# Designs tried in a protein design run: designed miniproteins, single chains, continued (2). Part 31

Each design is a single chain, and the fold is of that chain. pLDDT is the mean over its residues in the fold that is shown.

## One batch from the design tools (miniprotein)

Design m5116
Fold by ESMFold2-Fast:
Structure m5116 (fold): chain A 60 residues (1-60)
Amino acid sequence: MTQEEAVKVVATRIGLIGLVLEGASPEEILRFAEQTAKELKDPEAAKEVLEIGRRIADEV
């Protein structure tokens, strides 16, 4: 994973927290995570983003 991709993973976590605080639906949370994962070149970073998105969506 590059430093740039690591920063994107952290930014995604912050963005997902923001969506939860705004009352976003599980579908909106998953869509955000999927879109961010598509922009990552590292498969492991993409997998982490998707797993976080699914976990957060399951909790709301």
Scores: mean pLDDT 75

Design m5117
Fold by ESMFold2-Fast:
Structure m5117 (fold): chain A 74 residues (1-74)
Amino acid sequence: ERELGVATWRLAAEAFRLAGDEEGARKAEELRERVERGIIDEETERLAAELDARLATVPEEAVRAAHERVLAEL
């Protein structure tokens, strides 16, 4: 679902930012925009796989804080 994908990558972008991974945050925002626009291509799939693996290196504390911030924004 598009809405779920957008929410997922918004949370990922914030988690990367809180972890100090500016490049990860930028790429997650790019993927969020692609998903929001309905772009489904090889680049989008590759970026999603890269960011999913990269997100696994983010501290749990940063992920939790990102979740709190995204929920507050809603």
Scores: mean pLDDT 76

Design m5118
Fold by ESMFold2-Fast:
Parts: sequence; C-alpha cells; structure tokens
Structure m5118 (fold): chain A 57 residues (1-57)
Amino acid sequence: ALRKLSPEKASEAARLLVEDPTISARELAERLGISVGTARAVIRELRALRAQARALA
C-alpha cells in the first residue's frame, strides 16, 4: 500500500502521523487526496514499521 503512493505522498503521510499519531484514515485520505482504503493500509504499514523500529531498540 505504501509503495502505491508517490514518494511525496508517502513522506507527507509519515510526517502527518508524527504530528498527530491519532490521525484517522479518513483525515489522512482527505489531506493527501487518496482513498480511505489506501489511507487505512498506509497507516497500518507505517505503525508496523514504527513498532518494528522500537523492538530493535
């Protein structure tokens, strides 16, 4: 799902999640101009990556 975004939109999604960790898929979709389904998948993927990074620390 993250790979389906342009690099610019992927970077913006990561930035928005850092600014507001509680951001909803709907809100992210509206800010990036993507579907809610894509936004939900992107949030899940970014949160999984963050959890993996913490497990390595």
Scores: mean pLDDT 74

Design m5119
Fold by ESMFold2-Fast:
Formats: structure tokens, C-alpha cells, sequence
Structure m5119 (fold): chain A 58 residues (1-58)
């Protein structure tokens, strides 16, 4: 799961699936990925931070 997200951190579907698996409600994820005002670079940055934090937990 995290490996696929790391390869495609700009992919909103991979991000949605990962967030849902870690207990983030779908409504919150949908708000983060709201259509029309979505910045792939901002998502990529946030996703990489989340992956780094999760991997450092061991």
C-alpha cells in the first residue's frame, strides 16, 4: 500500500485508499481532494510527509 503510494504520490486514488486504511474518514479525504481546486504538487508533498512519518514509526 505505502509502496504504491510512494511511487505515485500525486495519485489521488492511491492517497484515498491509503488514508482510508489508516482510519481517515472518506468525507475528510474527499474534502482534501475537492475537485476544481486540487494541487497535485501540494498533495505530493503532504503524501511524502505522511509516508515518512509512518515508516519512521517502525
Amino acid sequence: DLEELRKHPEDPDAFRKAMMLYGVPQEVVDEMLSRGDYDPKALKHSVLKIIDALEKRG
Scores: mean pLDDT 64

Design m5120
Fold by ESMFold2-Fast:
Structure m5120 (fold): chain A 99 residues (1-99)
Amino acid sequence: SSAEEAERLLENMRFALEWGNSLALVVQVLRLARLAEEGKLTREQIEEALRGAEEAVRRLREAVERLRADPSATEEQIRRWEEMLREAEEAARRLREAL
């Protein structure tokens, strides 16, 4: 059921936010953006998913800035975190367009 998938993804997003799992958070908000585009989320669910995606963007920007300031950080590590940031920004954009 689309409704069951939506609630499960929102619950997973809430969990990822609470535990600070940035990769899990990005994965959940991208999946929520897809469901929003397919018309499978209520407006209230899209608004919650958007808040989650915007929080992911804020956290990932901070993480990228810290990583760039770290002289032990590898170019590959920076690139992976920048890609996660880009994916979170894309999820937020898609969720805003679905509103």
Scores: mean pLDDT 91

Design m5121
Fold by ESMFold2-Fast:
Structure m5121 (fold): chain A 83 residues (1-83)
Amino acid sequence: MDIAKKVVEEAAKKLEEALEIARTGTVEEAQKETKRALELVERAAGLYGGPAIEAAELVKKGLENPEKMEEYLKKALEILKKV
């Protein structure tokens, strides 16, 4: 199995978890889980490049704009699922 693909799949799964917390949890919990997801997405970007870099930038925008966090995480997840 391609290590880069596995890292992208792990990043996508962690983004899905962060997105669920953004919908159901507190802003503090959502920010904490989103920061963890960002670390995995940035790792995927470093190994794979391309769309994974765009996904990492969207996750960063979600952290900067908590009110739009769900929207940015959803867009980042859509990009990672296409990789």
Scores: mean pLDDT 81

Design m5122
Fold by ESMFold2-Fast:
Structure m5122 (fold): chain A 69 residues (1-69)
Amino acid sequence: MRLEGEQLEALGRMYYELGKKFIEQGDIEAAREMAEEVRRLAERLRELGDEEGAEELERLAEEVLEEAA
C-alpha cells in the first residue's frame, strides 16, 4: 500500500509540474487536463487511506486551476 501511495504521489506531482509548464506556455486546456489528473490521483490516495497525500495533491491541483483561470 505505502509503495503504491508513494508512486501515486510522485505521479501527481509530475502532472502538477506539467500543468505549471503548460500555463507558462499559454496552453490553458492542457494545464486543466493535468490538474484533473492530479485530482484523480488525490482520490486514489484517499481510497488508500493516505489523507495527507490526498490533501497535498488537491492543493496542487487547485493551484494549477487557479493559475489557469
Scores: mean pLDDT 82

Design m5123
Fold by ESMFold2-Fast:
Structure m5123 (fold): chain A 116 residues (1-116)
Amino acid sequence: GVAKELADKGEYDKAIKLAEERLKINPEDPTVHLELGYIYYKKGDYEKAIEHFRKAVELAEKKDPNSPTLAEAYLNLARVYKKLGDEEKAEEYRQKAIDLAKQSNDSVVLEEAKKL
């Protein structure tokens, strides 16, 4: 989406603003919290990244426990905890992402989890 493209270009404040405008339309959208978590992760704000990825997990579990968004949120939590040096939490979330990705045959999440 446009917000992720802006984040990849380093335009974090513009990416955040667009994602926040999407939250005004649907405040309980787990995909917008996943995007916000990714933007904050790219910006290096790991505390806010964890907050939004945890919210994405909470909302995705309530809507569909087999959601691809849930597997991706766990994968991103594993990435953030690895960056923070919390290897126990990184492995916990990495394994949760792998288990869900195997159930949904999500090769992208499986390949990215193996790189962690």
Scores: mean pLDDT 85

Design m5124
Fold by ESMFold2-Fast:
Structure m5124 (fold): chain A 77 residues (1-77)
Amino acid sequence: MEEEAKKLYEEAKKKLEEAEKAFRQGDLDTAIKLAEESKKLAEEALKLGYEEAKRVLEQATNLIKLAQTFKEERAKA
């Protein structure tokens, strides 16, 4: 159980890193998609009791909001 939660956390962290890279490259759609995948993995890890996953969940949620805001700003320009 704990080992499975850790694996989910590690996958969530990796997806978050990929999402951050896509965001830096200006690929907002890919950044949102990867961050949503990271969020789901972090939620599952948290459900299994892996408290460190909460930080990844918060970071992924923040990145989704930020990328969505940037898309909205570009649409107005």
Scores: mean pLDDT 84

Design m5125
Fold by ESMFold2-Fast:
Structure m5125 (fold): chain A 66 residues (1-66)
Amino acid sequence: ALAEPSAEETERNVKIVKYAKELIDELEKQGYSDDEIFDKVAEAARKIRELMEAGKSIDEAWEEVK
């Protein structure tokens, strides 16, 4: 079986989903196409991963890419 995530990992994953949804909603509100939204979300996700690997929290990483 896959190991269950810790409570901290679960909270982090919930925040990632929330931030991704907020970014998608904001980009859609700004008039971006679905393809442009996908590209922007993918770039933001890449940057967030790099910042988290550098020791930043998900909240700190999100603040730097928004």
Scores: mean pLDDT 75

Design m5126
Fold by ESMFold2-Fast:
Structure m5126 (fold): chain A 89 residues (1-89)
Amino acid sequence: MSEEEFALEAEAGVHEIRAAVDILTAKKYEKQGNYKQAAEDYRIAAEHFRRAAELYEASGTPQGRRNAEVSRKGAEEYEKKADELEKKA
């Protein structure tokens, strides 16, 4: 792995961590019945997963391609969850 490839995958990992934090916050708001705030935080998490997928694909590595698929699925899952919660708000 080149330094450039490593830097892209590291930046993608930071976005995955940010997504995880936003998901924890969203779950807290969801449990409190604050569906509007929960939906917003899930949507932000989905954006972080999309950014992670872009960076993983840009790395061009086999590991990056696998991680990009996982991150893309995460983005779709949490965008769908945000849409469902917005209908309850």
Scores: mean pLDDT 88

Design m5127
Fold by ESMFold2-Fast:
Structure m5127 (fold): chain A 91 residues (1-91)
Amino acid sequence: LSEEQWREIAAALALMALTVAELDAKRQGNEEAYKLISEGRDKVAEAIRAGDLDGAVTALEELSQKLEELGFTEMAEIARRAADYLREVAA
C-alpha cells in the first residue's frame, strides 16, 4: 500500500470506531455520550477532509478525555485507540 492509501485506511478505521461507539451510546440511551461522540466525530471528519491528521488525532484525544471525565470509560478507550491508529500513520 502507498503511504496515502494507508492514511485513508487509518482514517476510515478511526471514523468507523467512532460510529460503533456512537451506536453503542444510542443503544444504551446515553444521550450525553451520543452527543459528545457525534460532535467529536464531526471534528475528526473535518480534520481528515482538510488533510490535517494531527488535528484529527487532537480531536480524538479531546473526545477521549471528555468521555473519561464523564465516566464513559469504554467509549473513551475507543476514541483513544482511534487516535493511536492515526498517530501511527502520521509518524
Scores: mean pLDDT 80

Design m5128
Fold by ESMFold2-Fast:
Structure m5128 (fold): chain A 90 residues (1-90)
Amino acid sequence: AFELLAEGRRAFEAGDYEKAIEYYEQAIKESTDLSIRAEALFNLGLAYRKLGDNEKAIEYLEEAKKLFESLGPLSEPVVKRAEKLIEELK
């Protein structure tokens, strides 16, 4: 799961958003760690935004926001980032 997040970020940085999505989906499938799942969901939202699929981007960012909120106050900066992105996509 940790390696899959790293591979997903590398694919995203290379502009291969479809490959990044595959890695992030696999990270979610293989991990029970809520912080890994929240990060993968957030990055799925970013990747779908890059592909122009604003509806899927919003769905994944909202799911990531809910998980980050459940992780506690140290996640407040990423929760606010997700909220800003959701508003920009509407």
Scores: mean pLDDT 84

Design m5129
Fold by ESMFold2-Fast:
Structure m5129 (fold): chain A 64 residues (1-64)
Amino acid sequence: SEAEKHLEKGKEYFEQGKYDEAIKHYARAIEIDPLNKEARRLLVEALNAKRQADGEAPLGPFVE
């Protein structure tokens, strides 16, 4: 599916450390298929990875 295509591209960018591109593709996959739980999980992971790379606090509770 189109959503699956965006998930695979997002994973590829994530492996390259290109978190902005990964986030864009995961967000597009969710737009196409809002019920895709994998896409939502991967988007959160990419957002947290980007925040850590940028020196920002991670998403969610401060003390995990």
Scores: mean pLDDT 77

Design m5130
Fold by ESMFold2-Fast:
Structure m5130 (fold): chain A 57 residues (1-57)
Amino acid sequence: DVVEEIARLGGLSLRQARGVLELAREVGAEIAAKYMVREAGLSEETARRIAELALAA
């Protein structure tokens, strides 16, 4: 559920969304959001929202 929501929000595959969820849980929302902006080309606002969803789940 949260993986599918992350995938929709970021325009990511389910594999990428799972990786983002795991990353956010390991390194925290701030670092995960910066990674998503740099590597996935997401906006800072979208990346931060995804990272917060990952930690809330």
Scores: mean pLDDT 78

Design m5131
Fold by ESMFold2-Fast:
Structure m5131 (fold): chain A 70 residues (1-70)
Amino acid sequence: IEEVKEFTKKLALEAGVSEEKAEEIAEAFVEAIEKNDLDGARTTIIYLLTEAGVSLEKAEEVAEKALEKA
């Protein structure tokens, strides 16, 4: 879980998201994964990344990589 959180945070940072927002995104993603809601986790991470200014294409790429690690 903590490893997935750190990995997701790094992906968000690399996509240009601030450290504060990257932490929020990683927390929300891990919470969805812990509820065994993979579709919700994908939707959540894409939504939060695009709200932070990441393009839809980049957000989808980040979501795929994060889900693969989870």
Scores: mean pLDDT 79

Design m5132
Fold by ESMFold2-Fast:
Order: sequence, then structure tokens, then C-alpha cells
Structure m5132 (fold): chain A 73 residues (1-73)
Amino acid sequence: EIDELVKKMEEARARYRASGPGERDAARGEYNTTVAKLVNKLKEEKASLETLESIFPGEAARNLRIAFEDFEK
């Protein structure tokens, strides 16, 4: 499930970044919803950000870190 949430977050972020003005609000909402679900799931399973970064390296790890910082602060 965490793996699926990470993939959905990456897809939502890509759509948000590619979206034009007319689509941006919807894409932002999808991205924020996916990030919130992922953060809540991480807290439920007590998974560390570092552990997930080791599983999803590169751009996936960067996207996960950004999302976590946005909501964990």
C-alpha cells in the first residue's frame, strides 16, 4: 500500500507540474490528497522517511522528501 501511495503521489505531482492554468487547481487538490494519505500511512506504520528513500531512490526519494517536509513540519 505504501508503494502504491508513493507511485500515486509521483503521478499526481507530475500532473500538477504539467498542468496549465485551467487544470492546476484540480491537479493541486489531487496531489495534496495523495500526500496527506501517504503521510498518514507512514505515521500509522511508523515507517521512517530514510527507509522509504532507500527503497525509492533518485527522483522518487526527492519527491517523497518534499512531500514529507510540506506536511510534517
Scores: mean pLDDT 68

Design m5133
Fold by ESMFold2-Fast:
Structure m5133 (fold): chain A 86 residues (1-86)
Amino acid sequence: MKLELTLVGLSPTQLTAEALRAIGLELDGKKVEIKLEGDTLRITIEGLSDKEVAEFKEWARRAEARGARVEIVEEGDTLRIHVDFS
């Protein structure tokens, strides 16, 4: 499964944490692409297991519970998660 993660309104600390998480996944053998466009961080990850997909969905729900605006869309074998912290 492929994940497209879009993060908006990140603080510098949050940006660093998300970049380190993405680097960790790349070191674990996942195909990872990271793009920073202004205050929007876009991360694309390929090769996720069903367990890893469920962990990302749970992370997004926890962000929503903390006041972020979250949209989760599943299209074929691609999961798109948009999280807005602004």
Scores: mean pLDDT 79

Design m5134
Fold by ESMFold2-Fast:
Structure m5134 (fold): chain A 85 residues (1-85)
Amino acid sequence: ATEEQAQRFIELLREFFKNLDEISEETKEKIGKILEELREKVEVAGKVIQDLKEDKPVSIEDVLEILNKAPELVNELIELLEKAL
C-alpha cells in the first residue's frame, strides 16, 4: 500500500463518522461489520478506527499496516465509503 492510499482511507473514514446521520442504516451496518472484522484481524485497527471517529491524529504507519494485512476488507470498505459519501 502507498501513503496516498493510507491518506484516502483516513479521509473517507473521517467523512463517514462526520456524516453518520446522512448515511442509510443498511450502509452503516455493512461498514460497521467490515470495521469489526478489521479490529479482529489487525491489532492496531481498533485504535486507528476510534481515533478517526474522534477526529484525532492517526499514524500513517498504522494505517499502512491495516491496508497491508487486510487488503480485501480495506478495498470493500473504500468502495462502500466512496458510494455512500
Scores: mean pLDDT 85

Design m5135
Fold by ESMFold2-Fast:
Structure m5135 (fold): chain A 65 residues (1-65)
Amino acid sequence: SEFDRLLEELREVIRRLRAGEISADEASARVDELLRRASTLDLTPEQREELLGLVLEAVELIREA
């Protein structure tokens, strides 16, 4: 599903941030694109919670970079 694809791409951004393989600017741009795509999807409350958790993790890593 498109939702599963978004989560996979978010996890990849998180992985690259932790490994120092991506800049904060690049990670921010990718997270913004993923959130824009997510806004076009009719997500369940559970899917929104899962997405929010990963977004918050990515944002925290970007702030630390």
Scores: mean pLDDT 84

Design m5137
Fold by ESMFold2-Fast:
Structure m5137 (fold): chain A 64 residues (1-64)
Amino acid sequence: SMAKKLAEVQAKAAAKRDELGAMNRALREKYGDFDNVSDEEKQALGKKAKELGDLIFEEEKLKA
């Protein structure tokens, strides 16, 4: 059902948001300033943020 798919996407988005929050906290504690973060770690963070964005987009499509 669409309701089940929506619930699953919402759960995935919540988990991805928690992961992204944990990554941001870890980078802040390690480097103090985002400008000091390596390009590789910035790319990893960007990839995770894009994955969250894709889930939010899917959630909105299921609501429409």
Scores: mean pLDDT 82

Design m5138
Fold by ESMFold2-Fast:
Structure m5138 (fold): chain A 70 residues (1-70)
Amino acid sequence: KKEAYEKALEHLRLAEEYIKEGNVKEAIEHIQKAIEYLRTLQDDVELYSELRKQIFEVGLAAAKKSVELS
């Protein structure tokens, strides 16, 4: 459970780096990986809630960057 949370955070960190580079496609793929780990944490309310919040924030950043590049 803790390992899944840490792996999800690593994917979100990579997604943020790709967003800074303007590589929205790679950022989305890493966000999707973080969501897969989020699904494994549904029984841990605290980790699930915190990870879900971070996924939402990074997802919004990716969406905003996608609009800026269009």
Scores: mean pLDDT 82

Design m5139
Fold by ESMFold2-Fast:
Structure m5139 (fold): chain A 60 residues (1-60)
Amino acid sequence: VKEKVERAEELGKEIGEYSKETGKVNEKLKEEAARIIEELAKKDPEAAIEASRLFGEKAG
């Protein structure tokens, strides 16, 4: 759970940096983050909310 939350945060940071440098969204990283959050939502809804929040904060 913790590892997946950390991965979602990392993906958000990478997407945010990529967007700032290129003005585009890295769809591949966005899809990976969406899958992680979806898996978390099925097992631990609170962790999924936290991952979504951290992802959103880092991505934009």
Scores: mean pLDDT 77

Design m5140
Fold by ESMFold2-Fast:
Structure m5140 (fold): chain A 63 residues (1-63)
Amino acid sequence: GHMLREEIERLEREALAAYLAGDYDTAIEQLERIKELAEELGDEEAVESAEKGIAQVRALKAA
């Protein structure tokens, strides 16, 4: 629904801000929340995008 997509867009902006600030833990938490909302929407592409984002941020944190 429209409200869930608006929430996802807000969380995407917040995740990007955390990532740019070097706060990878917060960025991961926001991406995990995006994944949950995308699963509620049944949006498989959005779920996959969130999973890839989580993996990328985790890999960067481990480097």
Scores: mean pLDDT 85

Design m5141
Fold by ESMFold2-Fast:
Structure m5141 (fold): chain A 105 residues (1-105)
Amino acid sequence: MKKYTIILRVSLDNLTDEDIEEIRKVVEETAKEFAAEHPDLKVLSIEVRKLDDNTLLIKIVVEGTLEQAEELARRIRDAVLEYAKKKGKKASVQATITEGEVPLP
């Protein structure tokens, strides 16, 4: 299996510290559930970092297939967008997948 780095750039209106912690929990829960469905996939690390007043970066390193990394990125995107919808906030999520382990920008 190869390592892949998933970077999700999340833009959220009125990003609060509470939003950051709740999004972290959503990401960790979604990744855990996905790994349980895919026993050949390993989630190696999860990092969540505030970039600016409206932007959050999520980094996930996995060992698996590209298709699994792409599916995980989609599930996390959808989970974050659902969180924003429940909070009545506008959000967008852009995902980038790179082979290997890369640092956050």
Scores: mean pLDDT 87

Design m5142
Fold by ESMFold2-Fast:
Structure m5142 (fold): chain A 92 residues (1-92)
Amino acid sequence: MSLEEALDAEAPRILADLRETVEKIKNSKSDEEIEKLFDEALWLAFVALGSEKHREEVLRLLIEIYTIVEKSKNKELQEFAKKLRERAEKLL
């Protein structure tokens, strides 16, 4: 089994985890919790982007996550999320 075949098989599970992370970020009241969830989401997305079949859906979920993180009180996270959102939008 190739790495690409393995990533395609796992992508639906990773996408489900990403969707759950989006909901957790939306419901989070703590900037520290948002930062932790953001790191987890970036790692999941990095793995899922290895699957060409799911790239567009992963990018859409990342844009949603970045949009939420951009509302953070942490200015460094806010600026970083904004730059990543703009880049992801250009890849769609």
Scores: mean pLDDT 76

Design m5143
Fold by ESMFold2-Fast:
Structure m5143 (fold): chain A 75 residues (1-75)
Amino acid sequence: INSQIDQVIDIAQHTPNSDVIIGGVRAIQTAINQGNYDTAIRTIDNMIDQFRSQPSSSNTSQMIDYANGIRQQIT
């Protein structure tokens, strides 16, 4: 889980509004560490929706894949 979060952060650094995306990913990590899985899942779903609303790109597709991977590990 933490390694997948780190990978999403790394990809996000190369996207527009990287600070906002990184903040969201860190909020997910904090929620997971606190055992607040409902909040983590909701935040992940919101981020995936935002990525899907953007024009398709390699970075966007990779971020969606990692986000889905994190979601599967906590559900």
Scores: mean pLDDT 71

Design m5144
Fold by ESMFold2-Fast:
Formats: C-alpha cells, sequence, structure tokens
Structure m5144 (fold): chain A 65 residues (1-65)
C-alpha cells in the first residue's frame, strides 16, 4: 500500500533524497511554491511522524495515477 511504501521510504532512504525528489516532481507538475514549501516543512519535521507518513502516502498515490 502507499502507506507501507511511505513508511519504508522514510525508514530506509535519506530524508534529503526524498525531499529533493518531491521538489522536482512538484515543480514539474507546476504546484504553487507555497504548497511545495508547506509539504517539505512537514516532511522535514520528525515530531509530525504520522502527518509525514500520511502526506508521503498521498503523494505516492498521486504518482501512480
Amino acid sequence: SAKEKAEEALKTSPLERILNAIKALFKEKKVPQKEIEEVLKILSTPEKEEERIELLAKILEELSK
């Protein structure tokens, strides 16, 4: 599932690599800069682990469409 993939990515991949991949994807999709910054802020905040997993899972689901 997308949630399982998100948890595995956060556990096994360097955070910076994940953030760079998401930045590149969102810029390609012409996502507003403000939204990109908010997403990256959540993903770089360890205290928001549940929000990080949920947000990354949502991004992975959108990528599969």
Scores: mean pLDDT 73

Design m5145
Fold by ESMFold2-Fast:
Structure m5145 (fold): chain A 67 residues (1-67)
Amino acid sequence: MKSKSELVADLVGAILRGDVEAVEKILNELREQGYEVSDEERERWIKHAEEMKAFIDEVDAQAAANR
């Protein structure tokens, strides 16, 4: 099973990629391993991933429009 350090690294990477689904899965795995993750913390990190996804999607849309 993944260590806490590996899960934290995966979480940061998922947020930076805007991978909301991966963030949710990693936060669930942290909870399953007995690490305290509040619903407020979970929502906050999911929101950060959603904001990053929106930024990436906007950049991609602008790049596609200017091809």
Scores: mean pLDDT 79

Design m5146
Fold by ESMFold2-Fast:
Structure m5146 (fold): chain A 84 residues (1-84)
Amino acid sequence: KEARIQALVARAEASVAEIRSGSNTRQAADDLSASSGELGALVPEVSKLAVETGRLLQKYDGSEKLAAEAVKKGEELIAAARAL
């Protein structure tokens, strides 16, 4: 369980970095959405934040505004998961 959570956090960090850099942003958003969903299922304490992150990423259209919001939510989710 712990190893899987750490792997998901690392994957989420990589996806956030890709969205931030503007490289492969659609794929990075899809990967972050998948990682967020699995994190929310494994860690009930972050489930609301994971759902919010996933919903934001479903609205992602490549715009700078939504990219910034996705990075912010992804970083909040990563920080919350690491704090547990």
Scores: mean pLDDT 79

Design m5147
Fold by ESMFold2-Fast:
Structure m5147 (fold): chain A 70 residues (1-70)
Amino acid sequence: MNVLVLFPSGVAKIFKDGVLVGTVEGFTQEQINKFKNGQVVSVEEIAKYSKDLAELLRKHGITEVTVYVN
């Protein structure tokens, strides 16, 4: 299972099958507020908010993530 955890600090952490595979910074509160807990989001949708995160997801063969907002 591929999980994206968004923190109020603007940090995003990516987990693939329970393993942390990367961290990206720079998310705004406005961007974070657009996501709902348990929402499944494609890498193409993520690319609209963070190109760095989308590239990290593609590097690990991840096409979609389940988002959790803390």
Scores: mean pLDDT 85

Design m5148
Fold by ESMFold2-Fast:
Structure m5148 (fold): chain A 66 residues (1-66)
Amino acid sequence: MPSREQVEEAVRLLSKSKDPRAREAADKAGVLLALDMPERAAEVIRRALEEVPEDPEVQKAVELLE
C-alpha cells in the first residue's frame, strides 16, 4: 500500500497537469487525503490514468503509488 506521503506527492504532480480531468482527480484525491482516506485517494489517482493515460503527470503520479 502506498504511504500517505507518496499519495500527497502524487496529488501534487497530478495538480500540475494541463488536462482538466487530471486536475479534477487531484482535487478529489486531495479532499480524500484531508478526510484521512489515502487508500481512496490512491484509487482516484489510478483511475485518472485510465481516463488520461497519455498525460505525463498522471503517469508519474501512478508510478509513485506502485
Scores: mean pLDDT 80

Design m5149
Fold by ESMFold2-Fast:
Structure m5149 (fold): chain A 55 residues (1-55)
Amino acid sequence: DAAVAAAEAAARGGTGVPIVGRARLDGEEVEVSGVIEEGGLPEAEVEGFKAALAR
């Protein structure tokens, strides 16, 4: 997923990259969107976001 790849890149460098993806939570489709601010996200939060988008 391109959104997940962009989130990983932003987490490492931080560039305010916009993120858009879709995840399934409890069987319902949820659209996830946001911006990773400069400085990036902690790796643990990126992994959580990846897991949500992968579902």
Scores: mean pLDDT 55

Design m5150
Fold by ESMFold2-Fast:
Formats: C-alpha cells, sequence, structure tokens
Structure m5150 (fold): chain A 90 residues (1-90)
C-alpha cells in the first residue's frame, strides 16, 4: 500500500495516492507517520496547503514523540517548511 501510494504520487495521481496511504494506515497503524508524510506532500501538490501542513505536523509529532525518530521528524519538518513557503507564495 505505501509503495503503491508512492507510485501514484510519482505519476501525479494525488487523490489516488492519498486513498492508498489512508488504506496503509488502516491496515497497519505503525505506518501512520510515514503515510501522513506522503499524504501531506500529495495535498501540497494539489494546492491544499492547510491540509498538507496539518498532515506533516502530525507526522513530525508522531516520529518525535512516539518513535523517537529525530531524523524522520526532521524530514517531516523540512517538508512542512517548504509547504509553508509555497502557501505564502500562493
Amino acid sequence: LVEQGKEAYRAGKYEEAIALFEQAIAADPSLTPRALFWIGLAYSEMGKYDEAIAKLEQSREIYEQVYHDEISAALSMMALSVVKIEKEKS
């Protein structure tokens, strides 16, 4: 599901990618922060910046607080910063 979601994202099928990542969360909740990261990127590509920001913030928080994965949390934070910049330009 996560790999299929990434393939849909790379193909520009952002709504399909979001649905696949949501299915990944439902099937395996441990995938939540990773799937939220990709859902956030997909919302950003669709110009839905508020939704993108919310998903990336959730991803960062879960990586930091639940998994203590500072590297993945930092990646989510970097993506969040880029999305906030794109929102300001729009």
Scores: mean pLDDT 81

Design m5151
Fold by ESMFold2-Fast:
Structure m5151 (fold): chain A 93 residues (1-93)
Amino acid sequence: AAERARRAEEAARAALEAAEAARAGRASREEVLEAVGEAAEATAMALGVPEETARRIAERAREQLAGRIHTAEEAADAAERAAEGARIAAAHL
């Protein structure tokens, strides 16, 4: 529980930093997608999903977002939503 909560908190922080960097023009689309994927994986694991399944969820989240992100603002919004999910999951552990 404590290790999963810590990972989720760290992933939330990284996703928020990726969102800010995207708005500032300092992050690539790939860097934002990686941060969102990590937040999705950490969130799933915090909720008790097995690691292999959590990894597949993260991969699918990255693929779906890659088709929908066309601007830095859309990338930042996606990263902020992923960060909120991870933060909420960590708070319930």
Scores: mean pLDDT 83

Design m5152
Fold by ESMFold2-Fast:
Structure m5152 (fold): chain A 77 residues (1-77)
Amino acid sequence: GMSREELDAEIEAALVVMEYALAKLAARQGKITPEELKEVAERARSVADRMRQLGRDDLAAWIEEVAKELEELAKKI
C-alpha cells in the first residue's frame, strides 16, 4: 500500500486541483487579486516539490504547469 507520506502528498495534490478550479472561477468573476493567485501558485509549487521528492514526477510536472498558468493569470489581472 501507499506510505502515509505518499498518501498525505496525494491529498495535497487533490487540494491543489480544487484550489486551481476555484481560483480560475474567481479570476473569471474578478473576485481574486494577483497576490492571491500568486499565493495559490506558490502552494502548488511546494506540493510539486514534495511530489518530486516522492518520485511522483508525472504529478509534479502537471502541478508545475498549474502553477505556471496561475502565475500567468496573475500578470493579466
Scores: mean pLDDT 83

